# Ledger of designs, part 65: designed miniproteins, single chains, continued (2)

Each design is a single chain, and the fold is of that chain. pLDDT is the mean over its residues in the fold that is shown.

## One batch from the design tools (miniprotein)

Design m6386
Fold by ESMFold2-Fast:
Structure m6386 (fold): chain A 81 residues (1-81)
Amino acid sequence: SLGLEAEVLIGIARIMLALKMPASAFDPLIKELEELARELEKKGDYKGAARVYETLGEIYEYQGDYEKAEEYYKKARELLE
């Protein structure tokens, strides 16, 4: 299920952030999270999509891309009203 995939990928992201892995290590994960967030939105799982967008924001913030982090945080907030 997409919800279970979201939990697994968010968990992986948080472990990678805690281990302070290099920015390039996140590239495949970012792509999977972006695709997953769009699929969750398409299916109306706005809470699931918001959690994935928050995680994308955390990754970009960690990488110093504050503009992209802000965009993802805003998108997560808008999905939750």
Scores: mean pLDDT 89

Design m6387
Fold by ESMFold2-Fast:
Structure m6387 (fold): chain A 55 residues (1-55)
Amino acid sequence: SLVDEIMELQKELEKLLKEKGLPVMKMASREELETLSDEEKQLVKDILEQELKKL
């Protein structure tokens, strides 16, 4: 699901930030993500993918 994809991207971003000694951003919970529309979920996924590309 899109929520599962976002959760995996958040986990990966948190891990990479910790490994690089950078501040960890506040991650959304699964419950919070489930309340989003499909378009909002896609936007969150796109933002996380862009952040991962910067690392």
Scores: mean pLDDT 80

Design m6388
Fold by ESMFold2-Fast:
Structure m6388 (fold): chain A 82 residues (1-82)
Amino acid sequence: SIKDEILQLAAETGKKLAELLEKLKKASEEEKPKIREEIIKLFDEAIKKLEELKSKAKSEEEKEFAERAIKTVEEDKAIFEA
């Protein structure tokens, strides 16, 4: 289902984010901007995939689920852009 694909994408994105956050903690001040850019790119790729899943949704419930997921990722991305 679209919901299952969204949950799998969330799990994979979360795993990659955790790895990048560990790198960010250990990084020098000079390395941190590049790692922040990688985190932002990860969120952009997740948003793009979620928009593709939303376009394939057959029900209003599936569309709303995807839309909520997109908003959550956009909010998370904003934290790293600040």
Scores: mean pLDDT 88

Design m6389
Fold by ESMFold2-Fast:
Structure m6389 (fold): chain A 70 residues (1-70)
Amino acid sequence: PQYTVDLMVEYARLLLKQGKFEEAKKVAEEALKIDPNNPKAWRVLAEAYEGLGDTEKAEKYRQKAEEIEK
């Protein structure tokens, strides 16, 4: 489960680098269904929303990642 989530996060980061924001969003959402307390998955989700132009959701999910780490 944690290993799977880490691989999903790495894959979503690769999708972000390719500009595939909708695909990165979906992968990050699936990772969060497995581990909702994974801050890396929340950051990837935030970056995907930023790429899609949803700045409010991007900021919300970025804050969620920081909250989990603190």
Scores: mean pLDDT 84

Design m6390
Fold by ESMFold2-Fast:
Order: structure tokens, then sequence, then C-alpha cells
Structure m6390 (fold): chain A 97 residues (1-97)
């Protein structure tokens, strides 16, 4: 099972936000769900592999400023059917390494 290295989110003024995940796996993320501490959920809509060999996922969900600095749990499915679970903190825009 792959490790989740980072989870980030950016909250927008319209009550939505962008979300991103970085893993230690060289495999593409095909689906994923991020669950926020308040019970809000964001879905990953796409994934890629970075030039450094990290599987990354991006998505969008209903987010508020109350989610900033709080824990988020990622549950991911990779292109080979393997799963990754991890935690992060909503600290800002996720960056691909």
Amino acid sequence: MAKVLAVGAAVYDDGEGGVGVVTDSPKRIVSGTLTFENGDVAELTGGAVSPSGHGVGIGRGKLSEDDLGKKVTAHLTFEDGSEGIGEGTVTGVTRVP
C-alpha cells in the first residue's frame, strides 16, 4: 500500500476549494476521497505522475475557512487497484514535487 506524503487544500471565496494529494507511489491515482475533520468530503477528479516519480491527485469539494489548519484523511485508489490511506493538514495549495 502506498504512503500519502502530503495533503493540501486551498479554500476559495465561493465556499469551494481545490484539493491535492502527493504519494510516494510512482502509480497514477484513478480515484480518491478526502474527508475533512468537519465531515465535508472532496473527490479527486484526476491524477498524474510527477517527473520525480510521485503519484499526485487533484480534485475539488465544498470547503470553508474553518477547514484551514485542520486534519484531512485521504483514501486513494491507484491504477493497479492498490489503495493508499493517509492524513494531512489543510495548509494551502498543494504543490507537485
Scores: mean pLDDT 71

Design m6391
Fold by ESMFold2-Fast:
Structure m6391 (fold): chain A 80 residues (1-80)
Amino acid sequence: AAAALAQGRAYEAQGNAAWEAGDYKKAATYYRQSARYFEEAGDLALANEMYAKAQAAEFLHRGDEESARYALALAEAARA
């Protein structure tokens, strides 16, 4: 549904803004909401990218930069 895709993109934008502000806990929450809407829209590649970004944000919130780097690589792979 077009509405689900639009909601997914809105939460992705909020997640990106929180990430840029250094609020990784909030970014993880927004990326998970984005992923759910992309799943509802049937876009599994976007959903998987958002789940990977949420995981990366959780790792950065915990100070685990190495695991965050791995999760971001998974997000890039989901985009391809």
Scores: mean pLDDT 85

Design m6393
Fold by ESMFold2-Fast:
Structure m6393 (fold): chain A 65 residues (1-65)
Amino acid sequence: MKKEIKEKAEGIYEIAKAQAEALVEDGDLESAIKVLEAGAEEREKLGDKENAEKAREKAEEVRKK
């Protein structure tokens, strides 16, 4: 994977993570999970499986709350 694409995917993950954390604090766990899962799908399309896995793992952590 090219460096520029990987850095963009990492930035998208951090934004999705921040949005999900705000939704968790607001009590909207379902929307938080959906945001993280959508982010994971976009990372897979970019070929960034590592960040896709991180996003899915974070979604599972939210499900445990």
Scores: mean pLDDT 72

Design m6394
Fold by ESMFold2-Fast:
Structure m6394 (fold): chain A 63 residues (1-63)
Amino acid sequence: SLERAREYLERAREALAAGDADAAAKYAMQSGVLASVSGDEETVREASELGREARALDPNAQG
């Protein structure tokens, strides 16, 4: 669902701000999957960018 995708996107941003790369990558991935199913390309792009930022912070971050 789009609403759920946006919730995970915000959680990814919060995790990234807190320096939790693993949580940020995981939430970004989940947001991207849900947004993709919903057809929301904007949220997919935002989730992809947050996932990249999380991996830049920690290359071993799971997502």
Scores: mean pLDDT 82

Design m6395
Fold by ESMFold2-Fast:
Structure m6395 (fold): chain A 95 residues (1-95)
Amino acid sequence: MSKEVLEAEVEASLLTMEYTITKKMFEKAETKEELEEVVKRLEELIKRLEELIKRAEELVKTGEKEAENLLKELKELLEETKKLLEEAKKKLEEA
């Protein structure tokens, strides 16, 4: 495994933990302020995921096979994060 792939995998693990924490915050959110914090965290997470996806795509172009699995996982996490953001925004409108 290249250093670049390893660094990207570590960052992906950190983003997965951030998603898990934010999802739990959403499930426990009872106030408008708590929902606004969840929305902000999800928007920041989406931006970080999109940046990491671009890095993983470049690693795939250089022939790093391990980066192909990483790219798939990151794209799946991005879709889940976007869905959670839509749910959080809807709940915020209802609050």
Scores: mean pLDDT 86

Design m6396
Fold by ESMFold2-Fast:
Structure m6396 (fold): chain A 119 residues (1-119)
Amino acid sequence: MAAERGIKKAEEGKEKALEAGGAGGAAYGARGAAYGAIGAAEVGKTPKAASAGAAAGAAGAGASFSASLGDSESAARSAEAAAKSAELAGKYSGTEEGKRAGKAGEEAGRLGAELAREG
């Protein structure tokens, strides 16, 4: 259930990132990564997964801030950090559901970073 919610919200972030593009794409992608990471952490209930989820949330906030300033490169770097944290949350979850949620978040964050740099 928590993983399914994380995946759904990561997919929503990915869709909004594609629609927004640029620095806004990084902000939405990083938000998706944070939701995927949180879903993975909630299912896994490990301290390492929880830490990764918190890191993804912080990176997501950073991406949004950078995007609000029109700084696409800083927004992209924050989205990449959120994606990496989502991957780690999935890995440290120790569950198949958590790994799926972490992977969905990783994809959203990486897409957001790519859109910010390529647009």
Scores: mean pLDDT 86

Design m6397
Fold by ESMFold2-Fast:
Structure m6397 (fold): chain A 68 residues (1-68)
Amino acid sequence: MINMREVELSLLQMQVSIYKKYPELDLEKAIKDLERALELARENPETPEEVIKEIEKELEEVKKKLEE
């Protein structure tokens, strides 16, 4: 059961990497995806602090671009 969430988190981490390079791609989808990744990362106690911080930074950067 827990492994299913870990797999989903891993997939979201890959998507975060893509959004880091192309945050202009589907901005609203990028924000939703990053928010979901952040929630999953926070729910999983095994998530490294660096991963959470990286997701937070990406979310802020994408959100800032949408505001501009």
Scores: mean pLDDT 67

Design m6398
Fold by ESMFold2-Fast:
Structure m6398 (fold): chain A 52 residues (1-52)
Amino acid sequence: TPAERAERHRRQAAEHVRKAKEALSKGDFDKYREHLREAGRHTEEALRAAEA
């Protein structure tokens, strides 16, 4: 369902945010930026799925 797809994308976004924080604490700014991009992408996909 749209709600289930939105939930999966929200979970993926949350996982990438956690990984971004870990990368930041280690000074890995490249991985920090990459994980933030993925979190943003999944957040947008969750919004699109919720609109369907």
Scores: mean pLDDT 85

Design m6399
Fold by ESMFold2-Fast:
Structure m6399 (fold): chain A 58 residues (1-58)
Amino acid sequence: SAREAAERRARAVLVAAGELAKKRGLDEITPEILAEARRLAEELGWDVEAVREAARRL
């Protein structure tokens, strides 16, 4: 469903943002981190596990 697709996309973005913020030593997710996370999640087709691994390697 559209709702389930939106929830999956949101999860992929939040997972990427959390990993990127952690790697940069940030204590919060900034708009810049969210924008980068969204771009990464889009490039990986909103695959949560692929996004998590890619964000950890950056």
Scores: mean pLDDT 83

Design m6400
Fold by ESMFold2-Fast:
Structure m6400 (fold): chain A 110 residues (1-110)
Amino acid sequence: SSTREATLAALEERKEELKKEAEAAIKAGDAETVNKLGNEFYQLGDYETAAKLYEAAIKLDPNNAEAWENLGLAYEKLGDLEKAKEYYEKALELDPGNAVAAENLAKIKA
């Protein structure tokens, strides 16, 4: 329908704007902003783009346990449970108190 097509076009325009913001943040070395933009794509259901942005954030700051947790969540949504497990284990290596990573890892291992 024309209404659905207009909504999809607006969503794609928003995603392109967010991608430009992500490119600028990556060039600036702003890992925190890259991680937050990954969260925006995750909330939009674009788990592939979210995963790429979380990967960019951890490349800038490899000690960001939250970005490793978020990468695990994104790969779990993508159905790649082996990668999700690896990323949750990395989040727990950096932050042993991370309840989200611990709970989701236990669920995958069950």
Scores: mean pLDDT 89

Design m6401
Fold by ESMFold2-Fast:
Structure m6401 (fold): chain A 69 residues (1-69)
Amino acid sequence: MDVSWEQEVDFLLARLSTLPPEQALAAIDAVRAEVETRLARGLISPEEAAAALARLDAFRARIEEERAA
């Protein structure tokens, strides 16, 4: 279910915001790989995968912004 998966990703990203940037980026890569694997295996829809990946990309952008500041 997209709502359940979206909420799980959002909650995970909130936790990752407390980690050092390098560790947060590594964790994002792991979650991203899981989303892609689930999509490839037909466990989630392309729309669900796109939504999750967009959330991960937005979090990456925030880490980059904090490092630039």
Scores: mean pLDDT 75

Design m6402
Fold by ESMFold2-Fast:
Structure m6402 (fold): chain A 100 residues (1-100)
Amino acid sequence: MEELKKKAEELVKKAKGLMLQGKYEEAAELFEEAIELYKKALGEEHPKVAEALALLAEAYLQLGKLEEAKKLAKEALKIDPENELAKEVLRRVEEALAKQ
């Protein structure tokens, strides 16, 4: 379990670096892998899963995949209602959808 958690943390760190570079599709792939590893290591309802889901939602928002970003942000908030990134992504997605 610790080895899976460490690998997930390394993937999140690398994906955050890709986000800063505007490489949102590559970042999303790494966040998806990290989510699966966190679920296996810590369980599906762990706050680290919510954090990774919120980061994936941010990547999808940057890609213009608004409905997918909204779904992921809501999933993160079901696990961790206090997740600030998930709240912010959901707010930004709802603002973007209201303008369409």
Scores: mean pLDDT 89

Design m6403
Fold by ESMFold2-Fast:
Structure m6403 (fold): chain A 70 residues (1-70)
Amino acid sequence: SKEELIEEILKLLEEKLGASENALKAVREMLDKLKSEEEVREALELVKQMIEEGKSLEEVFQALRDFVEK
């Protein structure tokens, strides 16, 4: 489901990049603007790829904002 994919993204940001509760709330609000499960899945794959590439929390936040704003 869309909610399960959002929770997976938030878990990765918290566990792998040390995102604060306030940062996770901001990301949840951004991702909630995406209407389809497919778009949230694309956001999850983007986050996974960026973490594997060693990108910072700030870089991931910027990429997610850009993805949502498209």
Scores: mean pLDDT 83

Design m6404
Fold by ESMFold2-Fast:
Structure m6404 (fold): chain A 91 residues (1-91)
Amino acid sequence: SALDELKARLKARLAELIALMGQVDPEAAARIAELAARAVAALDADDIDALAGYAVEINELALRHAPRDNTAIRQAVADVLDLVAEIEALA
């Protein structure tokens, strides 16, 4: 289904964001990984409100700890937020 494809894409993009953050700030990456695990649990439980909340926390944490000119991290965060919005629209 379209929803299953979006869920798979979100999980993949969260993993990519964690890997990118790990190259810059391993401590922040570990905190994002914990939030991402909770986001994935909410996603698998169809708890869209909890998913959206975790996505906001991940966004704030990633952009706080990323270098200002790191376009890859900024794009990964934007993609995560866009995927969450698409999932919310289908829920």
Scores: mean pLDDT 89

Design m6405
Fold by ESMFold2-Fast:
Structure m6405 (fold): chain A 75 residues (1-75)
Amino acid sequence: SAKAQGQKELEEGVPEAMEAIRTGIEISILLREGDFEGAEKKLEEAAKKHNIPKESVEKTKKLLEELLEKAKAAE
């Protein structure tokens, strides 16, 4: 059953998902504190630990920069 297979995969992936959530929260805190460079470094370190392609990391950094610029422009 696809549901049973998904459940087993979720159970095996839970620690990795929790680590990703924790990292996301830490990055959000750094951004809120204005430490954008610290947030970028944290994202890059997390990507290396989780085998996320460097291209995906670079795209994410660019999106974060665009969102920050739009937020500043909205004020």
Scores: mean pLDDT 66

Design m6406
Fold by ESMFold2-Fast:
Structure m6406 (fold): chain A 68 residues (1-68)
Amino acid sequence: SQEELYKEALELIKKAEEAAKAGDYKTAGRLLRQAEEIAKQLSEEQRKEVLERIKKLTDEAVLRVIQS
């Protein structure tokens, strides 16, 4: 169901956040790409929410890099 796919996308984003906190940006990037693929099968509202969460995590990771 779309609800199950939505939860899967959110779980992937959460795992990506943990990987990024550990400095594993390769794993974080892979997980976010998987979440983006799932988002293509979601409703417009759920897709926007997933993509916004991905953007927020990516922006946070970029801020850590440019402050180094």
Scores: mean pLDDT 82

Design m6407
Fold by ESMFold2-Fast:
Structure m6407 (fold): chain A 69 residues (1-69)
Amino acid sequence: KVEEAIRLAVEAYDKDGDGYITPEEAVELFLDLGFSEQQAREAVEKYRDADGRITIEQAVEAILELLKK
């Protein structure tokens, strides 16, 4: 349930509907979920791909990892 709710939230931030969110959109998402700006930026740097993009799956994993800490 938690993972599915997170996925739906991430998908809502995918403004282009292409399965990717921008680093800026990811930072906004993490801040909206109650994480600090530092946690948001560190998650973006850790999980973004070689093209600087974050997939829906990578964003979900980043949020789950932050919730674990």
Scores: mean pLDDT 75

Design m6408
Fold by ESMFold2-Fast:
Structure m6408 (fold): chain A 94 residues (1-94)
Amino acid sequence: AAPGAEVRTLTIEVELEPGEEKVIDLSDVAKPGDQVTVRVLEGEAELKFEGEDKWVKLKPGETVQFTAKSNKLTIKNTKDKPVKVKLEIRVAPA
């Protein structure tokens, strides 16, 4: 098997206070131009890559695909309550 075209998958768990933003560093798995698929396994959150103009709001079971503009994914809790968010992130190299 030739190494170099593997889809990389990681699961991230993040606890967010009301109004909190956290940066998820994907530098070990993603680079600009890679196709990044994010699926929400648990919780509701807003997501964007560094350099994106708009937040994407996701609920449990929803999936979004980004072309990575950076290796930093920001997650935000817009609710008045602490939230625990579980994300499945899949990275396909460009």
Scores: mean pLDDT 78

Design m6409
Fold by ESMFold2-Fast:
Structure m6409 (fold): chain A 63 residues (1-63)
Amino acid sequence: MPEEVAELIEKGEDISKRVAYVLWAIGEALERGHLDTGIRLAQAILEGNKEELKKAWEEFEKA
C-alpha cells in the first residue's frame, strides 16, 4: 500500500486515484480501533508527502 501511493505521488497522478486509499485507511483504522493513526495516514496520502507517508504508515502498522 505505501509503495503504491508513493508511486501515484511521484507520477503526479490525480488526487482522485488516492481517494480509495484514504477511504481504506479510515475504514481499516475504525475496524482496528485506532482512528487517530488512520486519520494521520489519510492526511499523508492526500498531502502527497512521501516522507510523512512512510512515518504515518509505520505508526498505522504498529497500532
Scores: mean pLDDT 77

Design m6410
Fold by ESMFold2-Fast:
Structure m6410 (fold): chain A 69 residues (1-69)
Amino acid sequence: TPAEELLEKLIKENDLSEEEKEKLRELLRLAERVAQGLGDALGLDPELVERWTYLFFETDAEYFLKTLK
């Protein structure tokens, strides 16, 4: 998915510890759960759920990476 591609890109572009890589993976899993929950509750189509997953993950990942640098 686009969110998984972003995760791979961020891991490659940043010299991250294993703990920091694990944190990014946890943020992606959280974004997936939140977006799917909203999709189920609001009847969103799968394409919109994928877009919201990307947006939630990107926002959280940018904030997390800012705290490291």
Scores: mean pLDDT 82

Design m6411
Fold by ESMFold2-Fast:
Structure m6411 (fold): chain A 97 residues (1-97)
Amino acid sequence: MEQQRQEAEALGQQGKVAAKEGNLEEAIKYYEQAAEAAKSDPELKAEALANLGNTLAEAGDLEKAIEYYEQAAEAAKSNPELKKKAQENLDKVKKEM
């Protein structure tokens, strides 16, 4: 569990760096890897999926962004704060459509 958690956190951080540099394709790739590494940690998985949704929305792929926000909300169902953030992101993207 700890090694997977550290891997997910490192991949999530790489995704954030790539997104900040405007490298959205690299950010998507890192966040997908982070979500997979976090599959046994619902909170890290929810964070990675929400970041993936945010990056896809920024890239203009609103349909995929919605899918990942819904997955993030499901992964975060035992954490009310993360679930609320995922729902807020989902509502924002749906409003842009």
Scores: mean pLDDT 81

Design m6412
Fold by ESMFold2-Fast:
Structure m6412 (fold): chain A 70 residues (1-70)
Amino acid sequence: SAAAGLAAAQAIAAAVAANGATITDLRVTPESLEVTIRAPSEEQGAAARAAIEAVAKAHGIKSLTITVEV
């Protein structure tokens, strides 16, 4: 549902911020999530990516596209 996608997006935003990265673009549909993040380092970018994947899986997102900018 759209509400479930929004809840996943908000949880992802919190996870990204907790890992020191910033979301620069976020697109949500009922079945998919596209997120672009900017990280101060490759290590922080990798940690943020892993956190996004874990949150998306927990929320039942079937299609996830992550773009990381350092």
Scores: mean pLDDT 82

Design m6413
Fold by ESMFold2-Fast:
Structure m6413 (fold): chain A 55 residues (1-55)
Amino acid sequence: SGSQAKAMERSEAAVVALKAGNKELAEKHFNEALKLDPSLLDEIVSKLVTAQEER
């Protein structure tokens, strides 16, 4: 798959890690997703915000 598909996989892994309480792993996956496809920044951030309580 292309970089966008890989970035989406990493963004999903970041959300899963965040929901599991592993913020370090979530940040690692998030950074990898952005490196693979920086155009997905807005979408990836939105997913992470949704995975947390909105304040």
Scores: mean pLDDT 76

Design m6414
Fold by ESMFold2-Fast:
Structure m6414 (fold): chain A 75 residues (1-75)
Amino acid sequence: LEERALEDPSLQLEAAEELAREALEAAQAGDNDRAVELYERAVYLAALGAGLPEEEAEALAERARAVVAAALAAA
């Protein structure tokens, strides 16, 4: 039996949702560095939970990081 916490897409999606919420709260508080980091992790876990390969999940997370960092820098 594989490690349940790592192999369960539902747990990965739930963690992603919580991290995304925390990222939004950090951004609203002005902690842009934390917001970017939390959102990157949220996108990574959401991609894994959706069944994407790890390499594609990392690429999506890195793209999301760049977009959010640019948006927060422009605000």
Scores: mean pLDDT 77

Design m6415
Fold by ESMFold2-Fast:
Parts: C-alpha cells; sequence; structure tokens
Structure m6415 (fold): chain A 89 residues (1-89)
C-alpha cells in the first residue's frame, strides 16, 4: 500500500528532524534502509528497484560505522530522499 509507505516515510522524516543523538540517527537510518528495500522490491522498474535495494544495504553498513550525529543524519536523509523519489514517480 503506497499510502502506508508514504505515512512511514513522513514519520521517519519527522523523527530525523527531531533526532538529537547519534544512536537515534543510526536507528532512523536503519529504518529508512528497511523502508527503501521494501519500496525497491515493489518498484515497477526492476533496475531502479534493485539499485535502491543495493544502495539501502550499503547505507545500512555506512550508518553502522557512522561516528557523528551529522554523518548518521546525512545517511538517513539520503535514504529517505531516494524513497520519496521512488514513491512519488
Amino acid sequence: DRAELLRRLDELERRLKEAKTLEEAKEIAREAAKLLIEIGLRHPDVTRGIGAVLRAIGAEIDARLAKTLEEAKEIARELLEEARRLLEE
């Protein structure tokens, strides 16, 4: 359900704005990666969908290794931006 995915995306974007700690931002990045994988697997363009899944996997690793709040927030932001683009096209 696209509406459910959009609601989850909006909630993650809100949580990311409010995140004050590295651990919060890492958790949001992990949830954003899971959301992007779900969106990618359902995308009608298989090439774009697979690309999104692979990006999400790489970003999940990067988020685990992130050492600053700013770094983790940037990873989460990029994942959420890609998820929004895929849902809005």
Scores: mean pLDDT 86

Design m6416
Fold by ESMFold2-Fast:
Structure m6416 (fold): chain A 77 residues (1-77)
Amino acid sequence: DEEIKKLLEIAKNSEDESEVVEAASYILLTSENDEDRIEAAGILLERSKHEHVKQAARDYLRKHFPDDPRAQELLAK
């Protein structure tokens, strides 16, 4: 899943918020790897400046990963 790895790199390191949000959102919609999806949601929570994007990331984690300890840690912040 080389495309998802490249998108994670963009989401973690890009200085452009639009690139960060686009890359992380794409991972949430397309990755079959739970670790990548949780990491992407965490990036949206930390790096987005828009409350509606952060809220969407929280709702995503609650809906898809309600019992995952990594997701619970992100939601507790």
Scores: mean pLDDT 82

Design m6417
Fold by ESMFold2-Fast:
Structure m6417 (fold): chain A 93 residues (1-93)
Amino acid sequence: DAAAAGAAAGGAAGVAGGRAGKEAGTGEEAGRAAGEGGAAGAAAGKALGKAGEVAGGLAGGVAAVAGAAGAVAGDGEGAGELAEKAGRNGAAG
C-alpha cells in the first residue's frame, strides 16, 4: 500500500542523510529526531492495526538505522528530518 512505498522512499533518504552526517560533525540531535520519528511511526502503526503495524515497523526500523548513523557521524537536521518524514509515512498507513 501507499504507506509501505512511502516508508521505503523515506528509508532511502534517511540512509543518505545518516551517511552525510558521518562526515559533517554532530549527529546527536539527528539521532534523537530520527529515533523519535521511528518510535512514533511504530506506535501509530500498532494502534491502527496490522496494515499500520507493517508500515510503522518499516518506518521505525529505517529511522532507527538513520538515527544511529546520525548519532555516531553527526549531520544534525538532515538525518533527523528525513527519518521524521519516514515516521510520518508509517503513521499515515
Scores: mean pLDDT 50

Design m6418
Fold by ESMFold2-Fast:
Structure m6418 (fold): chain A 70 residues (1-70)
Amino acid sequence: SELEELQKKLGELMKKAEEAIKNGDIETAEKYLKEAKEVVKRIEELGDLTTARAAQAEIEKLEKELKKVK
């Protein structure tokens, strides 16, 4: 289903963002977090509010970590 594909893509984008943050690759981390936010928006539009809220919280955590290395 589209929702399952979006959930998988979201997980991959968040892992890549976390890895980029750990490596100090600010530009790459920002790119993956931006893409993750678009995926979350699509998941929310499909009605999976629980997944969207959980993902938004995790993205906010990664954005806070990114701000520490900027």
Scores: mean pLDDT 85

Design m6419
Fold by ESMFold2-Fast:
Structure m6419 (fold): chain A 65 residues (1-65)
Amino acid sequence: MSPLAQTELESARKVLEMGRTRLAQGDTDLARRYFQLAADLAERVAERDPSARDEALELAREARS
């Protein structure tokens, strides 16, 4: 995949991790916002770079789970 797509997916993964950390701390509302942001970022990568699409859609599904 492109270097840009890789960087954007890494950012989405970090946001997902922040969401999981907040959920573990009991901040469910903030965690939900981070999960939504991670899903949105991953879906945008899937739309822009077909070579990253499968990884991006998998990350988006994890964020929505």
Scores: mean pLDDT 81

Design m6420
Fold by ESMFold2-Fast:
Structure m6420 (fold): chain A 64 residues (1-64)
Amino acid sequence: LSREEQVERLVEELGLSRRTAEEIVRLARKLLEEGKSDEEIIKKLQEEFGLSEEEALYVLRLVR
């Protein structure tokens, strides 16, 4: 998926603002590139954006 398609899906599926979805995608991709574990990425998304574990897992699956 392109970055734009990832952002659009977060807006539609999780009801997030476009700005928040863009920040989430950016952070998740950065953490994946840095070699962070799934557990660390999920925790970071929950701490920074107040996502549930299910929402954070959806983000992680989407950006892989």
Scores: mean pLDDT 85

Design m6421
Fold by ESMFold2-Fast:
Structure m6421 (fold): chain A 79 residues (1-79)
Amino acid sequence: SAAEREARDEQIRETLLKAGVPKEKVDLILEAVRLHRAAPNDEEITALVTQAMDAILAGDLKKAEEYIRQAKERLEEIG
């Protein structure tokens, strides 16, 4: 449900901030979370968001930004 997704997104945000994740990584993660929220049933956006999160975990912030850019372009195409 929408309420369950909102609660999950907020829990992710709180967990990352409490864990001391650097702000630049949190900003990218929140962008990915917002993209997923905007189009949760679009398979391409979901795949790009997942790849962005993997890149953040690997410390490749430039690659993460690239996947987020592609997801934003996809969102513009479908919206």
Scores: mean pLDDT 83

